Designed miniproteins, single chains, continued (5). Designs and how they scored, part 39

Each design is a single chain, and the fold is of that chain. pLDDT is the mean over its residues in the fold that is shown.

## One batch from the design tools (miniprotein)

Design m17427
Fold by ESMFold2-Fast:
Structure m17427 (fold): chain A 73 residues (1-73)
Amino acid sequence: MKEEQIERLKEEFRRLLEEARRLLAEGAPPEEIGRVLVEAARVTSELSKLDPKLGEEAFAELAELLARQERAV
């Protein structure tokens, strides 16, 4: 059932974004932050395959996080 898969992916995505935000706040190594962001990108891709609108929303959230990390240079 696609709805069940979407629900699981949405939960996974939220968890990954929370982890990435926490790592950024803690000043964790770029390697750890990057690993979590790559996982979030994979989940975003899977969401997009099931529901393009949800994929776009997830991508927008991920892009905001990446932009914040870039500005912290």
Scores: mean pLDDT 78

Design m17428
Fold by ESMFold2-Fast:
Structure m17428 (fold): chain A 67 residues (1-67)
Amino acid sequence: GNAEAWNNLGNALSALKRYDEAVEAYKEAIRLKPDFAEAWNNLGLALEALNRLDEAAEAYEQARALA
């Protein structure tokens, strides 16, 4: 799939509170498009929901650097 499709899948999984699966979908989006600021921000939100706060902070920093 393309990066946007993986980001959309992550968003759907996050809406269902399936945050572990959302993290994997966002990581695949980022693997395909490393400059995908929206996917980095969404990864941060999903990691924060999982209380993975250090990883969330790193994801937010990547999103900020790309904006």
Scores: mean pLDDT 91

Design m17429
Fold by ESMFold2-Fast:
Structure m17429 (fold): chain A 69 residues (1-69)
Amino acid sequence: LSLSEEERKRIIEALKERYKDDEVISLSTVAQLVREVVGTQAAGELVEELQRKYNSSTVTVSQVIEVLE
Protein backbone atom coordinates (compact mmCIF):
# COMPACT_ATOMS: atom_id res chain seq x y z
CA LEU A 1 0.00 0.00 0.00
CA SER A 2 1.59 3.28 -1.19
CA LEU A 3 0.02 5.40 1.60
CA SER A 4 2.14 7.64 3.84
CA GLU A 5 2.00 7.14 7.63
CA GLU A 6 0.02 10.40 7.91
CA GLU A 7 -2.53 9.30 5.26
CA ARG A 8 -3.02 5.92 7.03
CA LYS A 9 -3.60 7.73 10.36
CA ARG A 10 -6.18 10.04 8.73
CA ILE A 11 -8.13 7.06 7.34
CA ILE A 12 -8.06 5.32 10.75
CA GLU A 13 -9.28 8.53 12.46
CA ALA A 14 -12.12 8.90 9.93
CA LEU A 15 -13.18 5.26 10.45
CA LYS A 16 -13.18 5.60 14.25
CA GLU A 17 -15.13 8.89 14.04
CA ARG A 18 -17.90 7.36 11.87
CA TYR A 19 -18.03 3.71 13.03
CA LYS A 20 -17.51 1.38 16.01
CA ASP A 21 -14.57 -1.08 15.90
CA ASP A 22 -16.90 -4.13 15.78
CA GLU A 23 -19.19 -2.63 13.10
CA VAL A 24 -19.47 -4.59 9.83
CA ILE A 25 -19.20 -2.44 6.70
CA SER A 26 -19.12 -3.24 2.98
CA LEU A 27 -15.95 -2.88 0.90
CA SER A 28 -17.84 -0.26 -1.15
CA THR A 29 -18.34 1.78 2.06
CA VAL A 30 -14.60 1.47 2.83
CA ALA A 31 -13.78 2.55 -0.74
CA GLN A 32 -16.07 5.62 -0.49
CA LEU A 33 -14.57 6.75 2.85
CA VAL A 34 -10.94 6.27 1.71
CA ARG A 35 -11.68 8.06 -1.60
CA GLU A 36 -13.07 11.05 0.34
CA VAL A 37 -10.06 11.19 2.70
CA VAL A 38 -7.01 10.42 0.45
CA GLY A 39 -8.28 9.63 -3.08
CA THR A 40 -9.36 7.00 -5.60
CA GLN A 41 -6.00 5.19 -6.09
CA ALA A 42 -5.61 4.55 -2.34
CA ALA A 43 -9.24 3.36 -2.10
CA GLY A 44 -8.66 0.79 -4.88
CA GLU A 45 -5.41 -0.48 -3.34
CA LEU A 46 -6.94 -0.91 0.14
CA VAL A 47 -10.06 -2.70 -1.19
CA GLU A 48 -7.86 -5.15 -3.17
CA GLU A 49 -5.77 -5.88 -0.05
CA LEU A 50 -8.90 -6.42 2.10
CA GLN A 51 -10.44 -8.75 -0.54
CA ARG A 52 -7.17 -10.71 -0.77
CA LYS A 53 -6.82 -11.11 3.02
CA TYR A 54 -10.46 -11.69 4.09
CA ASN A 55 -12.11 -12.97 0.86
CA SER A 56 -15.38 -11.21 1.75
CA SER A 57 -17.51 -8.31 0.45
CA THR A 58 -17.82 -7.07 4.08
CA VAL A 59 -15.22 -6.40 6.80
CA THR A 60 -15.21 -5.15 10.38
CA VAL A 61 -13.78 -1.68 11.07
CA SER A 62 -11.07 -3.37 13.20
CA GLN A 63 -10.03 -5.50 10.18
CA VAL A 64 -9.61 -2.35 8.03
CA ILE A 65 -7.50 -0.74 10.79
CA GLU A 66 -5.35 -3.92 11.07
CA VAL A 67 -4.49 -3.73 7.34
CA LEU A 68 -3.60 0.00 7.63
CA GLU A 69 -1.24 -0.55 10.64
Scores: mean pLDDT 82

Design m17430
Fold by ESMFold2-Fast:
Order: C-alpha cells, then sequence, then structure tokens
Structure m17430 (fold): chain A 50 residues (1-50)
C-alpha cells in the first residue's frame, strides 16, 4: 500500500493535471521536498478556506 506521502504526491499530481490553481502554484514534488511542499499546500488550502 502507498505511504501517506506517496498518496499525497499522487493527489497533488492529479490536481495539477486537473488545473487546480493551488497545485499549479506549487513546485514539482521530489522525495527531498515533498514534505515541505505538502506543508505549504495545506497552509494555502487552510488560508483559502478561512
Amino acid sequence: APSPLERAVALHNEARAAGDPVAAAMPELTPENAEAVLAAYEAELAAARA
């Protein structure tokens, strides 16, 4: 089964393919930066929903 990180990377890539503006603004995910990018993505989503 994929790890939560691997699943989050897949969801981010799907969101980018679908034209999601938040995902499109994020840098490309790599194993080295995935955690930092996901934290930034969650912060942007939280700000957008506030």
Scores: mean pLDDT 69

Design m17431
Fold by ESMFold2-Fast:
Structure m17431 (fold): chain A 59 residues (1-59)
Amino acid sequence: MESEVGSYDPDAEYKEITLESGKILVKTTYKDNRVELTEIEFDLETGEIVSIKGYKVKP
């Protein structure tokens, strides 16, 4: 691609990914210190996504 505009989140300063049994927790910290958590649940036998849940957390 000659331009990759649209894939960049200008407000996201930091992302942390935590692996738990059957789940991935993604913590996104924004420049204004707001935090969002996304929980992704997988089927451990097939590796397919079974649910995605989003939470907003105030630091």
Scores: mean pLDDT 64

Design m17432
Fold by ESMFold2-Fast:
Structure m17432 (fold): chain A 69 residues (1-69)
Amino acid sequence: ASALVEEGKRAFEEGKYEEAAKLYSKALDITNGNLPQVWRNRAEALRKLGKYEEAEADQKKADELEAQL
């Protein structure tokens, strides 16, 4: 999971937003979606791609996970 998140961040920094979103999706699959940070990172990549509705859904998911205690 950590390796995929690091690769995703690197892809984002290089302007490879589709690749970044894909790597974050793989990290979420492996971790059963339990990483709020990765949902936010994918939301940022999706916003760069103009996928605003998908980005908003990911942001909401991150917020919901942080609200769970």
Scores: mean pLDDT 82

Design m17433
Fold by ESMFold2-Fast:
Structure m17433 (fold): chain A 72 residues (1-72)
Amino acid sequence: SFIKEVIEKVKSGELSKREAIEKVLAHHGVDSKAMARNAMGAYEATGKFYIATADARFQPAIDDVEEVVKAF
């Protein structure tokens, strides 16, 4: 539900892609502005998301970010 709402807001122009990534990371309790910038920069450079710490606890946040990006 939350991910679908975020996707809809990006498609409508209410949220930018960066703001959508920030909201998804914040939903997972990740302090998100720096991580959102880094993840977006990595995606733009490589076509893949990268969060600087490969901590298994971030995997659900990464998965949800990928779902949002795949939708637009």
Scores: mean pLDDT 68

Design m17434
Fold by ESMFold2-Fast:
Structure m17434 (fold): chain A 55 residues (1-55)
Amino acid sequence: SERGLRIAEAARLLKERPDMTLEEIAKEVGFDSKEEFEEEFRKITGLTPEQIRAA
């Protein structure tokens, strides 16, 4: 649930903050690396952060 809340916040930032890189968003929502963030994002949402940003 805690990871789910972090991923939900990341999804918001991906759409609302096109100025932020994936690495910056990962750090902002408390992930140690972009790679850890991308894996958890896919695991929880079924999509990549890049797919959300492109939508």
Scores: mean pLDDT 83

Design m17435
Fold by ESMFold2-Fast:
Structure m17435 (fold): chain A 54 residues (1-54)
Amino acid sequence: MSLVEKARELIKEAQELRKKGEEAYRNGDFETAKKLYEEAQEKLKEAADLLNKA
């Protein structure tokens, strides 16, 4: 249960980062968009690893 809960929090954080990245991309701030997408991807990878262990 605790690993699943942590994974859910990471997925939520990743979704928020991805939304910010999309907004930055639409505004032409590609450097910020890339950083936000990379952070989102890292959180999704952590969440997947936790779910695989749960």
Scores: mean pLDDT 83

Design m17436
Fold by ESMFold2-Fast:
Structure m17436 (fold): chain A 62 residues (1-62)
Amino acid sequence: SRTDEVVKKAEEAGLTDMANEIRKLEDEASRAVQAGDLDGGRRLLEELKKKVDEAEKILKEM
């Protein structure tokens, strides 16, 4: 997925904290959806998308 590609590139670039934040958000979003928390899951997926977009911008400037 796009998220997995961004995490891999962030780790390879030494952006370990950023990669860990994205992984944590993805895990939290998945758990919320699996638990049936549709509103919480949607919010977490929006935050995940925002964080992935921010990471991609940083990686493009490197």
Scores: mean pLDDT 82

Design m17438
Fold by ESMFold2-Fast:
Structure m17438 (fold): chain A 59 residues (1-59)
Amino acid sequence: GSEIEELGRKYGLTPESVLGVKKLLEEGFPERSIIALLVREAGLSEEEARELVRELKKL
């Protein structure tokens, strides 16, 4: 949805990357591992990665 595209714009990620993170959360992947992945691979700060995960969990 548009929420995925808006989060991508907010955190400097592609919609595909944001959707990928949402799918990992839905599949029960550990949040700490998702945060580490976002920091290492996407260049987000730990705080930005936590905010993105929190927002995706609300969707």
Scores: mean pLDDT 84

Design m17439
Fold by ESMFold2-Fast:
Structure m17439 (fold): chain A 89 residues (1-89)
Amino acid sequence: KAKEYFKEGKYEEAIEEYKKELEKYKEKNDNLGIAEQYINIGEAYFKLGKYEEAIEYYKEVLKIAPEGSGLDLYAKKKIEEAEKKLKEK
């Protein structure tokens, strides 16, 4: 459902569904699932041009992903991309 909204460019709807999945993973204490949902929410905010919100969600990934892991490195890259977009304004 969330992935389908994202694919269709319905980023606000995708964010709402990813936030529901995030809550579900938090209830399970599934850090990998939590980090994945934070990335998905950040990506959707990035697509909406809401770079400050995107950075906040990517920073949440850094709090729970192991340093040097694929998720950690990906989140760092996406933060840098979003910060670059903010400087262009």
Scores: mean pLDDT 84

Design m17440
Fold by ESMFold2-Fast:
Structure m17440 (fold): chain A 63 residues (1-63)
Amino acid sequence: SVDDFINQLRQISQQAPPDLRNQIGVTSSRITYSQRNNDQDSVQQQISRGQQLINQVRRSQSS
């Protein structure tokens, strides 16, 4: 669910460098905003961005 994804972003942000943590925070806020406005297309776009940020955090931990 969208709420589960937001929780995943919150957990990942705790392990992220400051720059990625800031971007994750912005993205999670945009997901919440789009969800409140019933803008499914924007929700999907922000979820895709969030997935890219999660992958960037994972890559930074693997390096």
Scores: mean pLDDT 82

Design m17441
Fold by ESMFold2-Fast:
Structure m17441 (fold): chain A 66 residues (1-66)
Amino acid sequence: MTPEEVAALLRIAKSVQDALHAGDLDTAIEKAREEAEKLIKTSPNPEAVKRAGDRLLAALEATKAG
């Protein structure tokens, strides 16, 4: 992963961690989407942020589906 993807993943993961500690996976998915959208708008490399966000969201949605 690029350094920008790692930085984005860590920021999104922090928001998700807080929601998961509350015990609500749906809220965690929503917070991950919100944070990813904010980072895409402000990032110098929006494609890297999108890849990081998509990867984390896919993992959360797979957890919900399985």
Scores: mean pLDDT 75

Design m17442
Fold by ESMFold2-Fast:
Structure m17442 (fold): chain A 79 residues (1-79)
Amino acid sequence: SLRERGERLRAEGERLAEAGDYERAARLYEEAAVAFYLAGDLRGAAEALRNAAEAYEKLGDLERAAALREAAEKLEAAA
């Protein structure tokens, strides 16, 4: 299912973030957020977007991180 895909992508992103591969982790977290969103799991999507924002902060992309945190807040408010 799309939700199971989201959970798998998030877990893979977490593994890569722990290894310090923040660019690949951020991409997988964004893919996880899309999968959760399409599955109707707005809370899962918001959490994945926050994980992506943290990865972008590690990369120094503060503008993208802020935009993703704002998107996560909007999804969580709608959940």
Scores: mean pLDDT 90

Design m17444
Fold by ESMFold2-Fast:
Structure m17444 (fold): chain A 63 residues (1-63)
Amino acid sequence: SDQAIVGARALKEAAEAGNLEAAERLAEEMLRLGIRPELARRLLEAARAGDIEGVLAVAEELL
């Protein structure tokens, strides 16, 4: 869906900038909206752990 593409692009930009706060915020929104809950949970865990490679991996799976 268009919403998933927009979210994936924003996440990739956040990860490339090292902006883990933005990645965590996006993961929380995805969980609240029920968007890809398995990926949202992995993203939240990676962002909170400071795992930039994990955030990038989730961004690639969303694309």
Scores: mean pLDDT 77

Design m17445
Fold by ESMFold2-Fast:
Structure m17445 (fold): chain A 101 residues (1-101)
Amino acid sequence: MEALKKLYEDAIKYLEKMGNERSVKALKEAFEKGDPAARARAVVLAVTKYSIEKAEKTDTPGAYKNAASTLEEFVEAARELAKKYGLDPDEVIAALRQALA
């Protein structure tokens, strides 16, 4: 979880800079509760939120949705991030679907 914790912290710092304090608080609480599924979900959500906020800040209205405009696109982004950081993609995706639905 070391690499995931760092990625989570970087995503949270970015969201804080963007003024998304509500998401920061919710994700920190989910991550720190000690539930492994909640931690995986919080990391994936933080990184997904970070990617969306970053895309929105490219000043391309309408194009910011290209990476995560639908649940299916969120799921694929989460799958790629899970694989990159050594998580079980199916477990992380199940947690992400539950958190976003």
Scores: mean pLDDT 60

Design m17446
Fold by ESMFold2-Fast:
Structure m17446 (fold): chain A 62 residues (1-62)
Amino acid sequence: SLEERVTELLKKLGLPLEFVPAVLEALGGREELLGEVLLTLMGARSPEEALARARAFVEARA
């Protein structure tokens, strides 16, 4: 499932698993954007910034 993929990738990147629900919400089912969204998270200073960047990225491509 998408949730399982997000969880696995966050673990591999060393990112907090608390991000899983927010990443799923930001993606809105857009599985094809997952890799690029995760790259956005790695560049952020805080969880709030990471989630805001992920949402902005997905919305721009919606």
Scores: mean pLDDT 76

Design m17447
Fold by ESMFold2-Fast:
Parts: C-alpha cells; structure tokens; sequence
Structure m17447 (fold): chain A 85 residues (1-85)
C-alpha cells in the first residue's frame, strides 16, 4: 500500500509540474488550457487519495491510476502547447 501511495504522489507531483508548464506555453490556446487545468485537478485528487492510501490498498491503487491518467493528460497538453508555438 505505502509503495503504491508514494509512487502515486510522485506521479501526481510530476503531472502538476507538467500541467503548469503547459499553461505557461499555452499562448491562450483553449484546448491546452482546459487539458492542463483538468490534469492539475486530477493530480490534486490523486495526491489526496495517495495520503488516504498509505493504510488502504484500494485507495492506493485508485490514487496510482488517477495519477497516471493525470500525467498522461498533462503530457498531452504540454505536447499540444509546444506544437502550437
């Protein structure tokens, strides 16, 4: 449980950092902004679930899944922001 929770927290932090970079590089592109905001919100949720998941395996697994989805969305937003530049 703890290892999955810590991994989820690490991935969620990376997702938030990439989402913030995507917002900075968005140049006002609505799709990039929307994806970056969505990724940030998912990452915050994953961090919350990860903290609960330290003693709950199911919450740790849910946090890890949510963190991975947030990271993928943040990376997509960052790629679209870079392509628009």
Amino acid sequence: AEKKAEQAKKLAKEAREKAMEALRRSGGNRDVINKAIAASLQAIGAEFLADLGKTDEKKAEQALKTAKEALELAEEALREGEAAA
Scores: mean pLDDT 81

Design m17448
Fold by ESMFold2-Fast:
Parts: C-alpha cells; sequence; structure tokens
Structure m17448 (fold): chain A 62 residues (1-62)
C-alpha cells in the first residue's frame, strides 16, 4: 500500500526528529550525572554528544 508506505516514511522522519531530541536530552542527563560523580571525561564526552544531537535536531526543524 503506497499510502501506508508514505505514512511510514513520514512517521520515520518524525521519529528521527524525536530521537535526535531525546538523544540530546539523554546525553545532557548522563553528562550531569557523570560530572556529579567526578567522571569529568565522561561528562565532557556526553556534553559534546548532546551538542551534536542538538545541532542535528535544529537542522531537522527546517
Amino acid sequence: DAAAEARAGAIGDEAMFGRTKLNAEKSREVAELAEKGGDQETAETNRYTAELFEKRHKELEK
């Protein structure tokens, strides 16, 4: 069903947009937890990852 495939594609794009936002939020949360736990390297890595996902989410907005 071409209509079902088109809907699945649109849902896929929306899911990717939502996943990018969720991944950014999760990476921020992990970074904060790592920083509180004294794991500065993990905190920095996850902050960087969150910034990449935030940038990707902004790109998908347009």
Scores: mean pLDDT 70

Design m17449
Fold by ESMFold2-Fast:
Structure m17449 (fold): chain A 83 residues (1-83)
Amino acid sequence: MEKLRKAAVDNAKAIGGEEHAKKVGELFDYAKSLGLSDEDAVRAASMFSNGATPEQIKRYLTLSLGVPEEKAEAVAKKIAELK
């Protein structure tokens, strides 16, 4: 949903400026491309925006949200690239 992406990007801009907002938007779009729901994608993007590590986000996606390990691993690798 467009509103969830916009909210995550706007929040990221307030925290870390335009470049940080761009990275958060890119992570959201990547997670969606893997087949994550809007809710799961926004959670991963928000955790990244607030300084969570790739491993912390991967564990949250798999253990709390039930995202398949292969998709959570891809998200974690994307986060490492964006740091």
Scores: mean pLDDT 82

Design m17450
Fold by ESMFold2-Fast:
Structure m17450 (fold): chain A 58 residues (1-58)
Amino acid sequence: MTLEEEFKRIEALPEPEAVRQLTYLAARLGITYEELSKRARELGYDKVAELAERMAKA
């Protein structure tokens, strides 16, 4: 599964489930929420990027 496919899937989810999926994705890839947010924004998934940015600040 590509990172773009993962972001597309997560974008369709309600926020509580999206948070859970982003937590798993960051752990699986070994990257920070800041990096995850950057990659989502670069691929055009702004909703996912904004959520990851909020998680990074928490």
Scores: mean pLDDT 83

Design m17451
Fold by ESMFold2-Fast:
Structure m17451 (fold): chain A 119 residues (1-119)
Amino acid sequence: LTPEQKEVLARIDKAKERFLEITKDRPEVAERIMELFDKLKEAVKNRKPLDEIFKIAEEIFDTVLEADLPPEEQLRILFIVAGVLFDIADAFLTDEERSVYYRRLGELLGRRVAEIRAR
């Protein structure tokens, strides 16, 4: 792994700690999110296809939206995840992969934010 890739993996671990703080009263939600983050980390390390990485990202966002959390906390978690996903793209993906990834991630994030705000 390059130094940049190691930094991104460390940021994934830091994001998991932030999830634990936000979901400290919801251990089952925190556990599921952490499992998905570990799955994402392994998929990225093993250079899995872009479609598989996005499938995991969709599962993470679905879990956040289904969580019995206040909308502001769901948004906070969603933006933490989005930040990690952008960092992954910067360190692990090719320029060609990044173009597709950023577009799809932006569309996904916009849709999920709208869903949280819609009641």
Scores: mean pLDDT 77

Design m17452
Fold by ESMFold2-Fast:
Structure m17452 (fold): chain A 71 residues (1-71)
Amino acid sequence: MDALKGRVVAALSEAPVRAARAAALYALGKSQREIAEYLGISVATVRRYLRAFAERAGLSEAEVAAALAAP
């Protein structure tokens, strides 16, 4: 169910794997600058990925970070 949500995620992400990696690195406590360097993108792009992920999840960036930062 909710096939539209999956398609929207795919359409907005050229590489869904990169967006997922950005979120995972953020959850691991990496700074936005470190994530940008690791992925070869700008800090603004990292912020956009994290914001888009949080918005889709219905959570704030801080809530997303907290939810993913469960070792």
Scores: mean pLDDT 61

Design m17453
Fold by ESMFold2-Fast:
Structure m17453 (fold): chain A 57 residues (1-57)
Amino acid sequence: MEGARLAAAYARQEAERLAAEGRLDEASKVLTIAADKVAASDPELAAELRAEAQRLA
């Protein structure tokens, strides 16, 4: 679980940076990719990341 949380934290930071630059589509994709990577180990976290991506897109 620690690895999944770290991956999610990194993805959220990168998505915030991209969103601040107006690159909302890229920010959404970063969160979606992170969600897919953590889905098997942490499906609830994956759902949260997908919801965040949907809000940006």
Scores: mean pLDDT 80

Design m17454
Fold by ESMFold2-Fast:
Structure m17454 (fold): chain A 67 residues (1-67)
Amino acid sequence: SSSLIEEAKKLEEKAQEYFEEAKKLFEQAKKSTGEEKKRLEFEGQILEGMADLLLGVSSLLKRRAQM
């Protein structure tokens, strides 16, 4: 249905926001050392993981819309 496709698009947009935030954290990590670098890299990895989960849910909604 169109409603499920619209929800899927919103999740994809939110995932893109998380990827952009992760990219900024990784850029900050490149300018950091020691524990701060590790912290920023870890926070970036968490945001990428969250984005991947949202893309997974978006895929499921798109499959449901085709039924």
Scores: mean pLDDT 88

Design m17455
Fold by ESMFold2-Fast:
Structure m17455 (fold): chain A 75 residues (1-75)
Amino acid sequence: SEVDRLAAETEALVREAARAAAAGDLERALALAARAEELWRRLIALGTDEQIRAAAARLEPALAALREALEAALA
């Protein structure tokens, strides 16, 4: 489905953003995170509450890694 495609693409971008942040490339991390946010907004517009919750659960590990990398880089 379109929602599943958007969830997978968002996850891939968040994982790339986390790697960029961990490497100290904050400009690249920001650009990738902005792209992920665009796809997430599209997913929310198309998805049901259940689909959005499932997608958020799939993204949780990638978002946690991004958060940790950004906190370390900004400390």
Scores: mean pLDDT 88

Design m17456
Fold by ESMFold2-Fast:
Structure m17456 (fold): chain A 110 residues (1-110)
Amino acid sequence: GYSPEALAALRETAEALEEAARRVREAVEAGDVEGAAEALRELAERLREAADRLEPHDPEMAETLRLIAEEAERVAREAEETGDLEPARRMAEFAEELARTLRADVARAE
């Protein structure tokens, strides 16, 4: 079971992921390549901050979040190089699903 501190970190992580994913989706729907790349880099930063908060409680999840952050940065570079927003759209969908999973984990622990 998670401690109250770990549950708070998971809740904050879910909220940050939802906001960052929404910004990626908005840029993708607008066809804004530069905006999508910027939003993906912000998503990567939010994921690293979340990993740092979770590391004392769940080091495996922290490592997973860091790997996703690296992927988000790669997708940002690919969007800038190719103009293809499909990987960015999939990354936003993945981040939204991850946020839902974390919220469900918090709800089950309460």
Scores: mean pLDDT 85

Design m17457
Fold by ESMFold2-Fast:
Structure m17457 (fold): chain A 75 residues (1-75)
Amino acid sequence: EAEQHLAEGVKAYQAGDYEKAAEHFEKALEIKPSALAAFLLGQSYLKLGDKEKAKEYFQKAIDLGSRSSIAINIV
């Protein structure tokens, strides 16, 4: 479940295990795309020193967040 992977990722991130955090956030994002999961995955890659991957997922988080906001504002 996406929420379970998100929770496991947050625990790994807080423990400083950024590789495991990234893996869980990636699984969460694949199951259910969300701006939060993409943002946390970007943060995890940034901690790992992978600036290009971090940038990619921050952009995805913006895209997912913007689409969600637009959908709410239409109705």
Scores: mean pLDDT 75

Design m17458
Fold by ESMFold2-Fast:
Structure m17458 (fold): chain A 92 residues (1-92)
Amino acid sequence: MEEAKRRLEEGRKALEEARRAYEEAVEKGTKEELEKAYKKALEASMTLGVQAIASASLSVTTGSEEARKVTEELNKYSNEADEMARELREKL
């Protein structure tokens, strides 16, 4: 259970960092900021996706409702990061 909570917290931090970089890049509109934000969003999406798979495996093996909820949240975060990456790519 502690592992699932830790993964969710790490995922939340990665998403928040990606969101912050995204907002700065959109406001500044420079290629450098857009490329930096794109890289962060892509890295966050990949990290969140891997953690979601790990959490899903735990949910299946243990039948944990907490692990299922963590998996759903991580998938939601991963999709949000992927969407930010797509929008930034269109601006590059």
Scores: mean pLDDT 80

Design m17459
Fold by ESMFold2-Fast:
Structure m17459 (fold): chain A 90 residues (1-90)
Amino acid sequence: SIEELLKKAEELLKKAEEALAAGDKEGAKKALEEAIKILLEIAKKVDLSREELLRLIGLILRAIGDLLNGDLEGAIAALREALELLKAAI
C-alpha cells in the first residue's frame, strides 16, 4: 500500500540520520539510496500535478548530487522534502 511505502521511506530516512550521527557514512548512503527507490515507487502510485512532479524530480536529482559529493546531510534534507511533498499529494 502507499501508506506502507511512506512508512518505509520515513524509516529509511531516520536510519540514514542515525547512521550519519554515528559516523557510519556507508550505512547512511545505503539507506538514502534505498529511500530514493521507495520515493520513486510512491511517485508512480500518486496522482501528482505537473508542477509537483517537476519539484519532486528536482529534489531527487539534488539528493543524488549531494550523495555523489558526500553531502549526506543535504541528501537527507532533499529526500525529507520529497517525502513531505508525496504525503501532501495523497
Scores: mean pLDDT 89

Design m17461
Fold by ESMFold2-Fast:
Structure m17461 (fold): chain A 68 residues (1-68)
Amino acid sequence: SELEKEIKALLEQLRALAAAETDPFHRDHLQMQIDYLEKQLKNAKTDEELERVLAMARAILAQAQAWL
């Protein structure tokens, strides 16, 4: 699905940010959020649930970028 593809693309961006993060506390916090999103994506069974995961992924990415 297009929603799943977009979520996976955002997760790749988040993993790249986590890998580039030099502060271990910021890295660990971001990694916990990535792990949470991956669990939500795996458990999503409806397009509505996928849209919620997408919204969460976008919010987390925006927050992570604000720390840079």
Scores: mean pLDDT 86

Design m17462
Fold by ESMFold2-Fast:
Structure m17462 (fold): chain A 85 residues (1-85)
Amino acid sequence: DAALEADMEEAIEIAREIPPAELAEQLRKVAEALERAAAASTDPEEAARLRRAAELARRAAELAERGDIEGAVRLAAEGQRAVAA
């Protein structure tokens, strides 16, 4: 858990160097890529995980637009874990 929190803190610091609008745009592009991957998947469980990750990426983009960079990064990380599960 300490390692995950250290990675999270580093990711948040990196994300703070990006203008919020640009970070939000990148997160939307990630969500679109995940939705395309879900549509191309022949595995219903994989498709469900990819759609969940896309939803989290879209919500992360909304947080980034509001200037909540920490919230955006934490939701994006949750989406990455959803894809891996």
Scores: mean pLDDT 83

Design m17463
Fold by ESMFold2-Fast:
Structure m17463 (fold): chain A 72 residues (1-72)
Amino acid sequence: MKAKYLVKSPAPTEELLKTAESAAKSARAAGIDASAEVAGEGEVLITAETDAVAKALADSVADQVGGTSEKV
């Protein structure tokens, strides 16, 4: 089942999206369905094929940008 996690950060939305898209692209290169999209100012939505992958990607992005991640 596809899972979604929202990453919020005080970083510029463009930098947050670039970081999230890089993480999603790495997952896709490994054969895992994952995507990142802007959800709002300072917010990016990460979607992946499983909850475990979506959480891991969101947590990694949040750590890199000094933000938070939450399941939606």
Scores: mean pLDDT 85

